Designed miniproteins, single chains, continued (4). Designs and how they scored, part 41

Each design is a single chain, and the fold is of that chain. pLDDT is the mean over its residues in the fold that is shown.

## One batch from the design tools (miniprotein)

Design m13394
Fold by ESMFold2-Fast:
Structure m13394 (fold): chain A 75 residues (1-75)
Amino acid sequence: MKFESIEELEKAARELGKQVPDDDKELMQLEMELALLLSQAREAEAAGDKETAKRYLEQAQEVFDKLLAKIEAKK
């Protein structure tokens, strides 16, 4: 799945995070990694560094896809 903006991916990540059990260390780690990458993308965007913001958004997208796949695999 591809997201057009940091805000769109942040909203999707928040909804997906509701499906992460408090005792699943692997899923919690991916959720934390996703949040960190989105934070870094926003900081780069605020600094006017469009290339760095795009790179972090692409990395966040990959982590989102991994988190989604692992949640689906554990059902």
Scores: mean pLDDT 80

Design m13395
Fold by ESMFold2-Fast:
Formats: structure tokens, sequence, C-alpha cells
Structure m13395 (fold): chain A 69 residues (1-69)
């Protein structure tokens, strides 16, 4: 187990608001939090996703705003 921390970022990589923390075992909560951040912060071009495991080790990924075809 572990947690995901989601931070909405502008085009320059600056945080737009408070990070949201989600339990890594709840994939629906992670997806919902990601979508809610893009809705709440229209200026956000990306969300930084940091996974922290039970040993305190971190891995970071970036989720981009979905393109509409």
Amino acid sequence: SGTWTLTPLDAQGNPLGEPVTVDSRDGEALERALLELFEKYPEAVSVELTHTDDDGRTQTAVGLRPEVE
C-alpha cells in the first residue's frame, strides 16, 4: 500500500493549489481526483502524481490534460 499525491501545475510547472492525497488501493478515487483537479483548475496543463510507498520511497509521474478528438 501507499499514497498518491496530486498537484495541479500551470504551463511553467508552478503549483496552482493544495496537493490532494489519495490511497493507492483506490483507483477510482485516484481517477476522480485527477479529473476534479483539471475541472477545478482550468489553468492546469498537467498534474504531478507522486506515489509514496510504505517505506517512504517516492516515484513521480506527470498526467497531461486529456485531448478531445
Scores: mean pLDDT 78

Design m13396
Fold by ESMFold2-Fast:
Structure m13396 (fold): chain A 67 residues (1-67)
Amino acid sequence: SEELEKEIRELFEKLLKQNGDKLSPDHQKTALMIQFLRRNPKASPQEVKEAEELIDKLIAEREKKLG
């Protein structure tokens, strides 16, 4: 769980450095899920769901800070 959280945060920070706020939340989520699955092709369905929930949470928290 801690390793998964660290990976998702790293991917999100990298995405923000490359694209900033140019991508909508939906596009940010899609890009992060694709990058996670590319790095973790053997991820279990539970790990994929946990990653999606973490991505949704991080995007929502950032949107609250900006909006």
Scores: mean pLDDT 79

Design m13397
Fold by ESMFold2-Fast:
Structure m13397 (fold): chain A 80 residues (1-80)
Amino acid sequence: SKKLEEIQKRVRELALELIKEGVEADEALTLAYIAEYYMTVEGLPEEEALERAREALKDEEKTQELLDKFFELIKKLEEE
């Protein structure tokens, strides 16, 4: 799916940018996944989506919920 490829590219680019800014790799990937979920589902700009992702990371249950939602989105796009 072209949409899946675009999402994967954005996640990779955002995670790499965060790593270059000094964010630990696992945290950078988690932030990128959650921010991409908000961009794709809510239509938020990257900056606002990333701010929401940072707030979500303060709550372990919210982080897991959003990661689960992101990977369900990926699964649905793989079936298209």
Scores: mean pLDDT 85

Design m13398
Fold by ESMFold2-Fast:
Structure m13398 (fold): chain A 65 residues (1-65)
Amino acid sequence: SAIAEAIARIDHWIALTEQQREILRKEASKLPADDPRHQMYLRIAAILDANRKTLEAKKKELEAK
């Protein structure tokens, strides 16, 4: 069904977002606190987390049908 296909696509994007966030978190943790890349990685990770929450909310809406 179109709904099942949409949920599968959302699951895929959630998984990719979580993978990318974890990679950035691990890379940031290897850097000194004063490295300018540390702040950039944390900001990107926060954006990815916000996007994941939006996708999870959309998935719940579709599952409620």
Scores: mean pLDDT 84

Design m13399
Fold by ESMFold2-Fast:
Structure m13399 (fold): chain A 95 residues (1-95)
Amino acid sequence: GLTEEQKALLKQAADYLKKAADALLKGDLKTAKSYLNKAADILSTIQDSLPSGFRSLAQDLRYIADNIDSFSDDQRRILAGRLKQTADKLEELAA
């Protein structure tokens, strides 16, 4: 089980992913990149405590942030949806 501190960090990471998704939908790539990196920074600190399916998440978010300008508008819309789904899963882990 996760500690209360780890649950708080997951909720914060989920909030940052939702903000990144909203920024992507608005075309604000600089803000989206900032929130993706903030979420990745949090997730990397608790990586070893996460279920195996989430242990690469910090690295995946950094990859998206670093390559955000290379994606089409359609790809960014799909990514925004996936980020929101991931945020919901992190909130479920933190429940």
Scores: mean pLDDT 90

Design m13400
Fold by ESMFold2-Fast:
Structure m13400 (fold): chain A 79 residues (1-79)
Amino acid sequence: MKKLVVHIGSSDAETAIGLALEIAKQAEAAGYEVVIKFGKNMSKEDFEKVAEALKKEAPNVLKVEYDDSIENGIKVEEL
């Protein structure tokens, strides 16, 4: 299975969760596992909520972490 690294810039947990789940579902349909990185604009509390939701609902998400290079938008890298 191929892997994608997805960078998501967001200011709030709900928007980030929605975007991450949508991307994860599309990636799973294409046969990809994903690592998701969230921008530093997200609070630690919101990050924990997002990480918990993704672990529960997106089994193809291998890892969730911060990426300070992403403030807004979405970037995708194939591994």
Scores: mean pLDDT 72

Design m13401
Fold by ESMFold2-Fast:
Structure m13401 (fold): chain A 70 residues (1-70)
Amino acid sequence: MSPVEKLKEIWEKAKKELEKTTDIKEAGKIAKKAFEEMLKIVNESNDQEARDFLLEIQKEMDEYLEKLES
């Protein structure tokens, strides 16, 4: 499995967990855990495509959390 495929799997799982909660505190924990797992893969892989994809996921994650804070 490529680093990008691993990031996709982690993010899809996190999105499913996020869909189950409206609690900003719980959502923050889910997002933080997923981001830490993805960042570890990016740092260990030294893969530019995975790094670029993580930046895209981070933007999507930030938009989701901002929506919950409102």
Scores: mean pLDDT 80

Design m13402
Fold by ESMFold2-Fast:
Structure m13402 (fold): chain A 93 residues (1-93)
Amino acid sequence: MEEELKRLEKEKKELVSKAGQAANDVIGNAERLYAKRIAAGEDPEQAKAELESLRKRVQEKVDEARNGTVEQAKSILEELEKERERLQAELDS
């Protein structure tokens, strides 16, 4: 009687958990990237402002995944995973 509902609740919980992990990875990669850019002579105030903007945007995405549909949570997870990979590639360059 409730098998489909329980399955969707479990799927959403797992997607939100993964989105939170991906968000933490994005912020961690961004912090390392901005530290590297500041060490290379970039303006610390500008870098700090960009990092704070990214942190806010990423938190808003995780909140959208938590409050939205399963489809929205999947889309947000994919966006965060792509951002994590992009920042990692920039760090490796």
Scores: mean pLDDT 83

Design m13403
Fold by ESMFold2-Fast:
Structure m13403 (fold): chain A 57 residues (1-57)
Amino acid sequence: SAELEAREAEIDKQHKEQVEQIRNSDLPVIEKTKELFLLMADATEQLLAARRAERAA
């Protein structure tokens, strides 16, 4: 649906911005890797939640 496409686009934009912030931070490489992994997990959960909401509607 258009609503799901818009929500997925919003999640993608937010994820890209957060990834860029972490990559530009002064954190050690290992800590950046951990943070990027957590961001990927969060984005995945948000996508699953959006898809669950779509199916419930």
Scores: mean pLDDT 84

Design m13404
Fold by ESMFold2-Fast:
Structure m13404 (fold): chain A 67 residues (1-67)
Amino acid sequence: MLSEAERRVLEAVRRHIDYLVAQGKPKEEILEEVEAVIRHAARQYGLSDETRERILAEAKEYLEKKL
C-alpha cells in the first residue's frame, strides 16, 4: 500500500498534470515538469529511489490516460 506521504505527493502531481493538460501544454513539457517536481519532493521527504520511481510511473500512467 502507498504511504501517506507517497499518496499525498502523487495526489498533488496528478492535480498538477490536470492543470497543465487544461493549459494545452505538450506531453514532453508536462513530463519534464512532473519529473522535476517528483525529484524535488523525493529529496525533501527523503523518499527511496524505489518510491520515487513508483510515483513517477504512476504519474506517467495518469498522464497517458488524460491525453
Scores: mean pLDDT 80

Design m13405
Fold by ESMFold2-Fast:
Structure m13405 (fold): chain A 81 residues (1-81)
Amino acid sequence: MEAIREELERIREELERLREEVEADPSLSQAQKDELLAKIDTTLAQIERVLAELDTLSEEEQRTYLGLFRHELREFREILA
């Protein structure tokens, strides 16, 4: 329970950092920034919702969301690498 919460909070912090990196990146076009920021903001909103409801979710549901957000973070990092 606590370990999953801690990992979700860590993913949120990493996404918040990526959001700042996207905004500050001079190599990205405005269209690329707009698309990436919209996707990051959507993922951040989903993480906040899951964190708020975490204690009402089954362990299976919690692991499913964790896996989803880990995948999204990886995809964003690869785009910016």
Scores: mean pLDDT 83

Design m13406
Fold by ESMFold2-Fast:
Structure m13406 (fold): chain A 77 residues (1-77)
Amino acid sequence: SDQDQQQLRAQARAYLGGARRMQRRIPGDPRAREAVRRARRAVDYADQPQNVEQARRQIRETGRLISDVIRDYQRRS
């Protein structure tokens, strides 16, 4: 539905914002750079109805990278 697609677009943009904030905090971490790259692809895919599953996959992978970084930095604290 149009609402589902708008929600997917909003989610992809939210993950891109989160990934970019993380990259600014830890610019030397390759996982932060990869999270931004995947989130950018999620935004691009979310704008194309035929690529909804690709968008969801990139959102999931971005979330995993963010979770891994948070877990790692919590252990270092």
Scores: mean pLDDT 86

Design m13407
Fold by ESMFold2-Fast:
Structure m13407 (fold): chain A 96 residues (1-96)
Amino acid sequence: MKEKINKLKTEADKLLDEMYEKARRLFEAVRAGAPDEEIDRILEEIQKTAERLKKVYDEIIDLSNEEEQIQALINKRLVDDFLKEVKARVEALRAA
């Protein structure tokens, strides 16, 4: 149990880092004047990484005590909020 939870936390950290790296690349593409198709492709990659990260948090929730479950739920909400912000910025840029 403890080993499995630790492995899931390590996987979550890697996915979180990957999500932030892809978001950074999205901003670089926007700044470079990349076409909407390229921006959409990067956004889809961010979306896929966020969904994988949320699944890892769901597994942590299933295996953990109440305190750890609360933290995983908070982290899952922060991923959703981050993804909404990224999408909102992309749509704002398309409208400009």
Scores: mean pLDDT 82

Design m13408
Fold by ESMFold2-Fast:
Structure m13408 (fold): chain A 95 residues (1-95)
Amino acid sequence: MTFSEIKKKAEEFDPEKIKKAVKEAAKSLQREDLKDNPRVLEAVRLGLAAHELKGPRFAAGLISMLQATGELSVPEANVAAEALHLLTGEESVPL
């Protein structure tokens, strides 16, 4: 699977749904400064696409890779991961 397929799938998601999840995640982590951060919004879109195409482990790996390469700061990666959990957690992660 290529990154181009992940990016194409990411374009199919409702931007308002993603923005709402990021806002809730930022609030829960006390990082409301990141609620409209474009890097976090894009990371969540890519992570959700990765989840749909390859499942939760691949999505988590993508967020971790973006943080490790410096594309996301640690706080940005934490907000993105929490937003992704809010969007997918009821379907893929038993709590």
Scores: mean pLDDT 77

Design m13409
Fold by ESMFold2-Fast:
Structure m13409 (fold): chain A 106 residues (1-106)
Amino acid sequence: SLDEYIEQLRKAAEQYEKEYKETGNPEALKRAVLAYMELIILTGDEEAYKRAVELLNKLSKEDLEEVKQTIDKLYEAAKRLGLLTPESEKLVNKLKEYIDKKIAEE
């Protein structure tokens, strides 16, 4: 079910964030960000938004560009499936603007 998938995403995001904090592994950081972003798309969770923004600040420019491409694909898929709420759409748009600004930083 969608609810089971959302719960699995939440656990994955928290586990990858914990791994990053314990090891400094950039792959764990990127995976945590992607999981939180998918969670935002599906739920409009403001806490997930806050976690994603904090972790985004630690990504390399290359990883930011990869994350942006993945989020654009996930957003389009969720939009086509009618899974977007007004809350999730607002948070995803804010997140995309934040990523674009970060990529434009020198």
Scores: mean pLDDT 86

Design m13410
Fold by ESMFold2-Fast:
Structure m13410 (fold): chain A 100 residues (1-100)
Amino acid sequence: SDEIIEKAEELVELFEDIIKKLVEEKMPKEDIIKAIKGGKKRMEEELSKIVDPETHEKLSKLLDEYEKELIKLVEEGKLTVEKVEELKKKLIEEIKKVLE
C-alpha cells in the first residue's frame, strides 16, 4: 500500500534527522547510541499499528540490522552524516521490497 510505504518513509526520515543532528553536534557516542535504540523501538511500535504481524516481523529484522550497523559505526567513530543518509536510503529500499 502506498500509504503504508509513505508512513514508513516518514518514520525513517524523522529518525534520520535526529541522528544526523546528534552527529553534526558531535554528541557523545553513548547519547547517539541511546537515540538509535530509542528511535528503532519507536519505529517498530508505529509500524506494528499499520502492518500485519508477519510483515511486522520482516520489518523488525530489517530495523535490527540497521540498528546494529549504526551502533557499530558509532563505536568505531565512523558514523558521518553522509553514512547516515546512505544507510537510510538502503533501509527505505528494503522496506519497500517487503511492503510491495
Scores: mean pLDDT 86

Design m13411
Fold by ESMFold2-Fast:
Structure m13411 (fold): chain A 76 residues (1-76)
Amino acid sequence: EREAELLRVGEEARKLVDEIRKKNPQAGDAASRALEAAFAGNREEADKWLQKVEELVDPETAARIRELADRIYELS
C-alpha cells in the first residue's frame, strides 16, 4: 500500500535527519531540506541539498539519505 510505504519512509527520514542533526546540525538541516524537496517532487532542489550532505557526513550516511530520496521519488 502506497500510503503505508509513504508513512514508513517518512518515519525513516525523520529518524535519520534527527540522527544527523545531533552529530552535525548543518548536515541535518541540509538533509531535512533535501528530503522535503524529494517529497515535493523537486529533484533538482533535492540533489543540491544532497550534495551538501555528502560533503558533511560519512559515505554510509550519505548513501542512506540518497536511498531514501530515491524511494520517495518512486512513491511520488
Scores: mean pLDDT 81

Design m13412
Fold by ESMFold2-Fast:
Structure m13412 (fold): chain A 65 residues (1-65)
Amino acid sequence: MSLEELREEVLSKVPPEQQALVRSSFDMIATADAEKAKSTLEEALRKESGKEIVDILVDALKSLM
């Protein structure tokens, strides 16, 4: 998936309140390393989606920083 498709997939899994957080997280990691961010998020999304996605994204961000 492209980083853009990945972002849309995540946004479709979270409520509107969390969509701003998801967009901010994608912006932050994309400025660090877009390819590494893409690979890490693709792996995270394969594990589980829904209620745990915010925690998965936070963990992915920590691994990239």
Scores: mean pLDDT 64

Design m13413
Fold by ESMFold2-Fast:
Structure m13413 (fold): chain A 78 residues (1-78)
Amino acid sequence: MSLKELHDYTLATYRALSEGTLTPEQARAALTPIYEFFVKLTGSLAKATELIHRLSLVLAKHGFEAFKRELDALYKSY
């Protein structure tokens, strides 16, 4: 998967999560490639977990548009 395809996939997945359209099983399956990518990107499971927690916290507290801006900024830094 290209960096752009993964970015698009991540946005679509978290939008679906925020809308409640995914079952818990579907959510877990959809999130797996995102977790694997962040582990490869950071070189550390701990750093990947921290980034994902930060992104999830932004989504929970500030909504999807804030999440999108944070994700866009993260991808521009790599």
Scores: mean pLDDT 78

Design m13414
Fold by ESMFold2-Fast:
Structure m13414 (fold): chain A 83 residues (1-83)
Amino acid sequence: STLEEYQKRVEILKEMDEEVERLAEKYGVPVDTVATAFVTALILLDKGVPKEKIIEYLQTHFKLPKELAEEIVELAERYKAKL
């Protein structure tokens, strides 16, 4: 049903926000920076950009440590499958 689909989308968005906040706290990076990098990773994955190139892009343009960039891309891959 439309209501059930809406409820699932809201739940997914809430989980995404919580995961982004968790990564921001873990790495001591501003939440807005991690959120923007996460959305960027989702867009690049949707356009078929290879994972390794996305990781490189996040490190270069958002000045993120490699480990955080890798976790953001893994998170984006997971949520892309649910969207």
Scores: mean pLDDT 86

Design m13415
Fold by ESMFold2-Fast:
Structure m13415 (fold): chain A 64 residues (1-64)
Amino acid sequence: DMSEIQGRVDAALRALPPGARASVAELAERTGLSPGAVSRALRFMESLGFVEREDGLYRLAATY
């Protein structure tokens, strides 16, 4: 995925209230990106340990 897409997803996750998590659909709505683009970015960021997934919901990793 492109750096710009990942940056938008990161910014959207940082804008979530404390303790909140977001679905792919919610992040797509917030960023203006397609669900496919968000899903690919989240998958890549999860592989790097930047994002945690729990029951299909995503947040920034505590260690990031």
Scores: mean pLDDT 80

Design m13416
Fold by ESMFold2-Fast:
Structure m13416 (fold): chain A 100 residues (1-100)
Amino acid sequence: MKTIKIAVVAPTQEEVDELINLIKEIAKKYNVPVEIHGAVGAGEGVRLLGEHEFDAVIVSDDPVLAGPIERAARELGIPVYRVSSLEDAKKKIEEIIKKH
């Protein structure tokens, strides 16, 4: 099974850590190997997306953050998943994991 590379971008380190932990929990449940990289803020997020070939990016639905990340991901051909809540994040993470 190929390791899924996932980028996480959020406005705070706490939110990044919560999303990373959620991805790890769901990946373990489905026995899928994941490599997760986190970034705080738009500038670090855009830079992160250029450093690795990601299979998906999960971005917080923050109006300042989401736009720049979606543009960068689109240019790189990376699927973007906006998350507005922990429940929404769970659903989208399961979708990513189940595709692999």
Scores: mean pLDDT 85

Design m13417
Fold by ESMFold2-Fast:
Structure m13417 (fold): chain A 110 residues (1-110)
Amino acid sequence: SMEHEKLKEVYDEYFKKLEELAKEIKNKEAREKILEIIKKTRKEIREYFEKHQNEDLATLVANINDIINLTNEEMIEVVKELSPEEYEDFLEKVKKIEEETGEKIQKILS
């Protein structure tokens, strides 16, 4: 549906913003690990959209959010080994991206 395409575009933008944020990580090993986690999750969500084209939007969003939450846990395990300042900065910026993405999703669901 048209709403499914809009939702897919919002999640694609979300991952682009996360990739840009990950590129700011100064530690090369952590940066590469985070980028790989993002790449893996982006693929999983793309495949989820392809398999669930007939799913209602609210259920689709809920299931995608579960995947994103697991991804956030994996990213936190990587960045918690960084300095406290880099860790806090990363978490605050991820939260901002998630809030902006949530607002766009809410507009599609309304």
Scores: mean pLDDT 86

Design m13418
Fold by ESMFold2-Fast:
Structure m13418 (fold): chain A 81 residues (1-81)
Amino acid sequence: MEEEEQAKKAGEKIKEAAEKYAEEGVKVAKELGNEEKAKELEELKKEAIKAVEEGNYEEAVEKAMQVANLLAELKKELEKK
């Protein structure tokens, strides 16, 4: 049960991180005029949240990392311009 409580707390942090990174990423994508990447970030955020709610923490981490990676990529594109 202790591991289950730890997993729930980790899941809550994963949801917060995914929401935060997606919000920032969407703003950057819009500044770049890249609506497709903004939509992709929203989709991945929803998938990460759903995975947490279903108790699939491995999937949730994977989706949250994809959001973070897209944010990093978009920031590099913004710096290049």
Scores: mean pLDDT 80

Design m13419
Fold by ESMFold2-Fast:
Structure m13419 (fold): chain A 91 residues (1-91)
Amino acid sequence: SLLDSLKSLLDSIKTDIENWKKQIEEARETVKKRLAEIEAQSQADPENKAELDTEAARYRKRLESLEKAPEIIQKIIDDINKTLEDLVNSL
């Protein structure tokens, strides 16, 4: 039916968005690891400290952006769940 087709489409979109959320979390962990490495190098290498501190600042900005993305994605998932619930309740 048309309703079943719409539910299937929304479920597929929800799955894709949940996969994007997972990819963003994996990217976040990668950025965190790299930031920790750069910060450790900055402490161990006084000659290159200014350049390493600049690189660390760039990674902190990337991390901030990645940390904000999951909240937006979660709102989209919540909106899809509400739409699916409304479709089920439409009888």
Scores: mean pLDDT 81

Design m13420
Fold by ESMFold2-Fast:
Structure m13420 (fold): chain A 62 residues (1-62)
Amino acid sequence: SDGEKNAEAARKAGEAGDATGAAVAAHEILQVGGGSKEKAREAVRAGYAGDAKKAAELAVEA
């Protein structure tokens, strides 16, 4: 459930253009586990690089 909530938070951040918010949500997915750690790591990297859309897409896939 936490993974799904964090993925939804990342998606909403991506829609708002909030790259930092998407990165934070992706980091929470990585910490909680249960999904693809590789995609969660890529989402964190994309978000901190300022790519909110890519961060959200990768986080939702994780």
Scores: mean pLDDT 78

Design m13421
Fold by ESMFold2-Fast:
Structure m13421 (fold): chain A 89 residues (1-89)
Amino acid sequence: MPKSVALVATKSAEELAKRIAKELREAGVEAKVYVAESFEEAEKKAAEISAKGEADLAVALEALPDGTLRVQVFKDGKPFGPPVDLPAE
């Protein structure tokens, strides 16, 4: 389990990112939420955070118009695994 996670969300995914951060903190993981204007900006910010070691993992989050949440995990400034699409409730 990572010790710290940065959640970089587009505005549409901001509230869901805050809920994920709360659940991570309840599990003993430090979590911080950042807001980006686009998914491209969120991915860039997540890559920078993970490259600098400001968090063990950084996650870019976007809520799609169909209600799907797109998630891309970054570690050491690189994408860590493929994008994951999750139901956004």
Scores: mean pLDDT 79

Design m13422
Fold by ESMFold2-Fast:
Structure m13422 (fold): chain A 68 residues (1-68)
Amino acid sequence: MYQEAVDEFTKELNEAAKLGIMDALKLGSEAEKKVLDYLKQKNVEEAIKVLKEASKKIREMVKKKKEE
């Protein structure tokens, strides 16, 4: 569901921002641009996939930072 993908993406970005992970914020910005492009094409399914993939990558960056 699109809203669930947005909520997870936002949660992971907020955690990355609190930890100062600039690479994760850059990745998030790139993902947002791709999501907007897919939404303009009315391709909600691909937009959801982009959000889920970005959330997964950002979550991995957050875990790595917390281990430092």
Scores: mean pLDDT 83

Design m13423
Fold by ESMFold2-Fast:
Structure m13423 (fold): chain A 100 residues (1-100)
Amino acid sequence: LTPEELKKLIEEAEKRLEELKKKGADETLIEHAELGLKAVKALFTDKEKARELLREMFEKRKEIFEEKLKKAGKLELLPDPKELKELEKHYEEVIEELLA
């Protein structure tokens, strides 16, 4: 990624975040989008901050999924704790590869 491509990605992400806010999207979706934008900004300047933000995104993603299932009356479709732990481990591996 060139600095120009990164700047364009950040600008597009900021525009999408403002559209979500304007449309009255759920606060958890807005928070997830804000964490994503912060993580992208940190990727090339502060790897530790990027790692923390990417982990926070995973937690927000779980909240969004749970809220969606709750609204649909399908809480029984929530992954079991073992499946969630395996997904979290895979996500951590992806973070470390991305920050390598």
Scores: mean pLDDT 74

Design m13424
Fold by ESMFold2-Fast:
Structure m13424 (fold): chain A 94 residues (1-94)
Amino acid sequence: SPEEKLEKLFEEIDKVMEKLKRGEITPQQARDEIMKLVSEAVDIAVKNKDLETLKRVKEQVEKFLALFRELGDETSVAAAEHEKKVIEKLIEKL
């Protein structure tokens, strides 16, 4: 089901967050992995008109944004800010 696929994507997003917090991956590696996972979750949510999932994806992006700011990675901050804005526009259209 779409719900089962989304649960797996959110589990992978949480794993990337934990690895980044532990310093096991770089901000750039985390950004690349998250952009892919977020894109897949957004695609599923939009196809299913799932507003609650889009809001949940936005919350995850905001958490990465806060962590990238703490780490001082301006490029990753800019990427997360842009992705947040894209998701906000999708929420407005649904």
Scores: mean pLDDT 88

Design m13425
Fold by ESMFold2-Fast:
Structure m13425 (fold): chain A 94 residues (1-94)
Amino acid sequence: MAEEIRAVVREAADRVVEELKKLGFSDETIDAVRAGLDQLAAYLSQLTKEEAVEVLRRMADLFEALAKQSTDPLTQKYYEVLARELREAAERLE
């Protein structure tokens, strides 16, 4: 259901935002991430549950790869948080 997809992605967004706040990211970065994840929730809610899970898994894989390629520890943690929370969102929708 579109409402279920939106709710799960918004919960993931809240978890990402709280973790980034604990890591000391700026309010501007946090606001940008929340806006991006809200847009993602809106987009995914137009898809089937199966398609939304596929997109979330591919995004998680991409962020995991970006984390491994990052030489800056904060950038690495940023991508690790996004990868983990999007993967958990995909698992909750299955």
Scores: mean pLDDT 86

Design m13426
Fold by ESMFold2-Fast:
Structure m13426 (fold): chain A 87 residues (1-87)
Amino acid sequence: SVYDELQQRLRELQGRVQDALARYFRGEISKEELLKVLEEALREVDELERELRESTEVSDDQKKELSEQLAKLRADIEGAREYVESL
């Protein structure tokens, strides 16, 4: 279903963000490379939010749940970016 596809894409995006942060704190990637991944992730959050809003196959309750998960991910990415930029 469209809902399952969007949920899977969200989980994959969460995993990529978490991996990039872990690699940065292990010294495997630069601050510049991490910030690039975080900016690309924010663009993917925007795209997922747009697709969720425009979908006619996802219920209002499912849209609310997924919107809340996307909002949390956005906040986590923004917080990580601000923290890393402060270093």
Scores: mean pLDDT 90

Design m13427
Fold by ESMFold2-Fast:
Structure m13427 (fold): chain A 113 residues (1-113)
Amino acid sequence: MLTPEELRELIDEIFDKVKEMLEYLIKNGSPEIQKAAKEILEELDKTRAEMEKLSPQEAVDRLIQTLERIKEKAKELLEKVPDDNEYDKSLLEQFINFLDEAIEALRRAREEA
């Protein structure tokens, strides 16, 4: 069973990794991807601040909801990328895959807490 401290450490690790990926998209993506990544990063920072006031269990549920919403936005961006833009597609696919893994890890942690 995960302790509240271990659960908070997992949450912080996931936030830091998502933020790093978003910062990479802001630096290396097309202007449309840069704009969307900045908006997602602002939302992520607001969610992190809100979660500091929640119980560890409520914080996990909030983060899962936020990551699922970010994933849907990333999928919509991927559909708008031209078929010949392999670079932007690769970046978004890597981001979506990480979000899937993070959501699954949080769901498992919630069941073990």
Scores: mean pLDDT 82

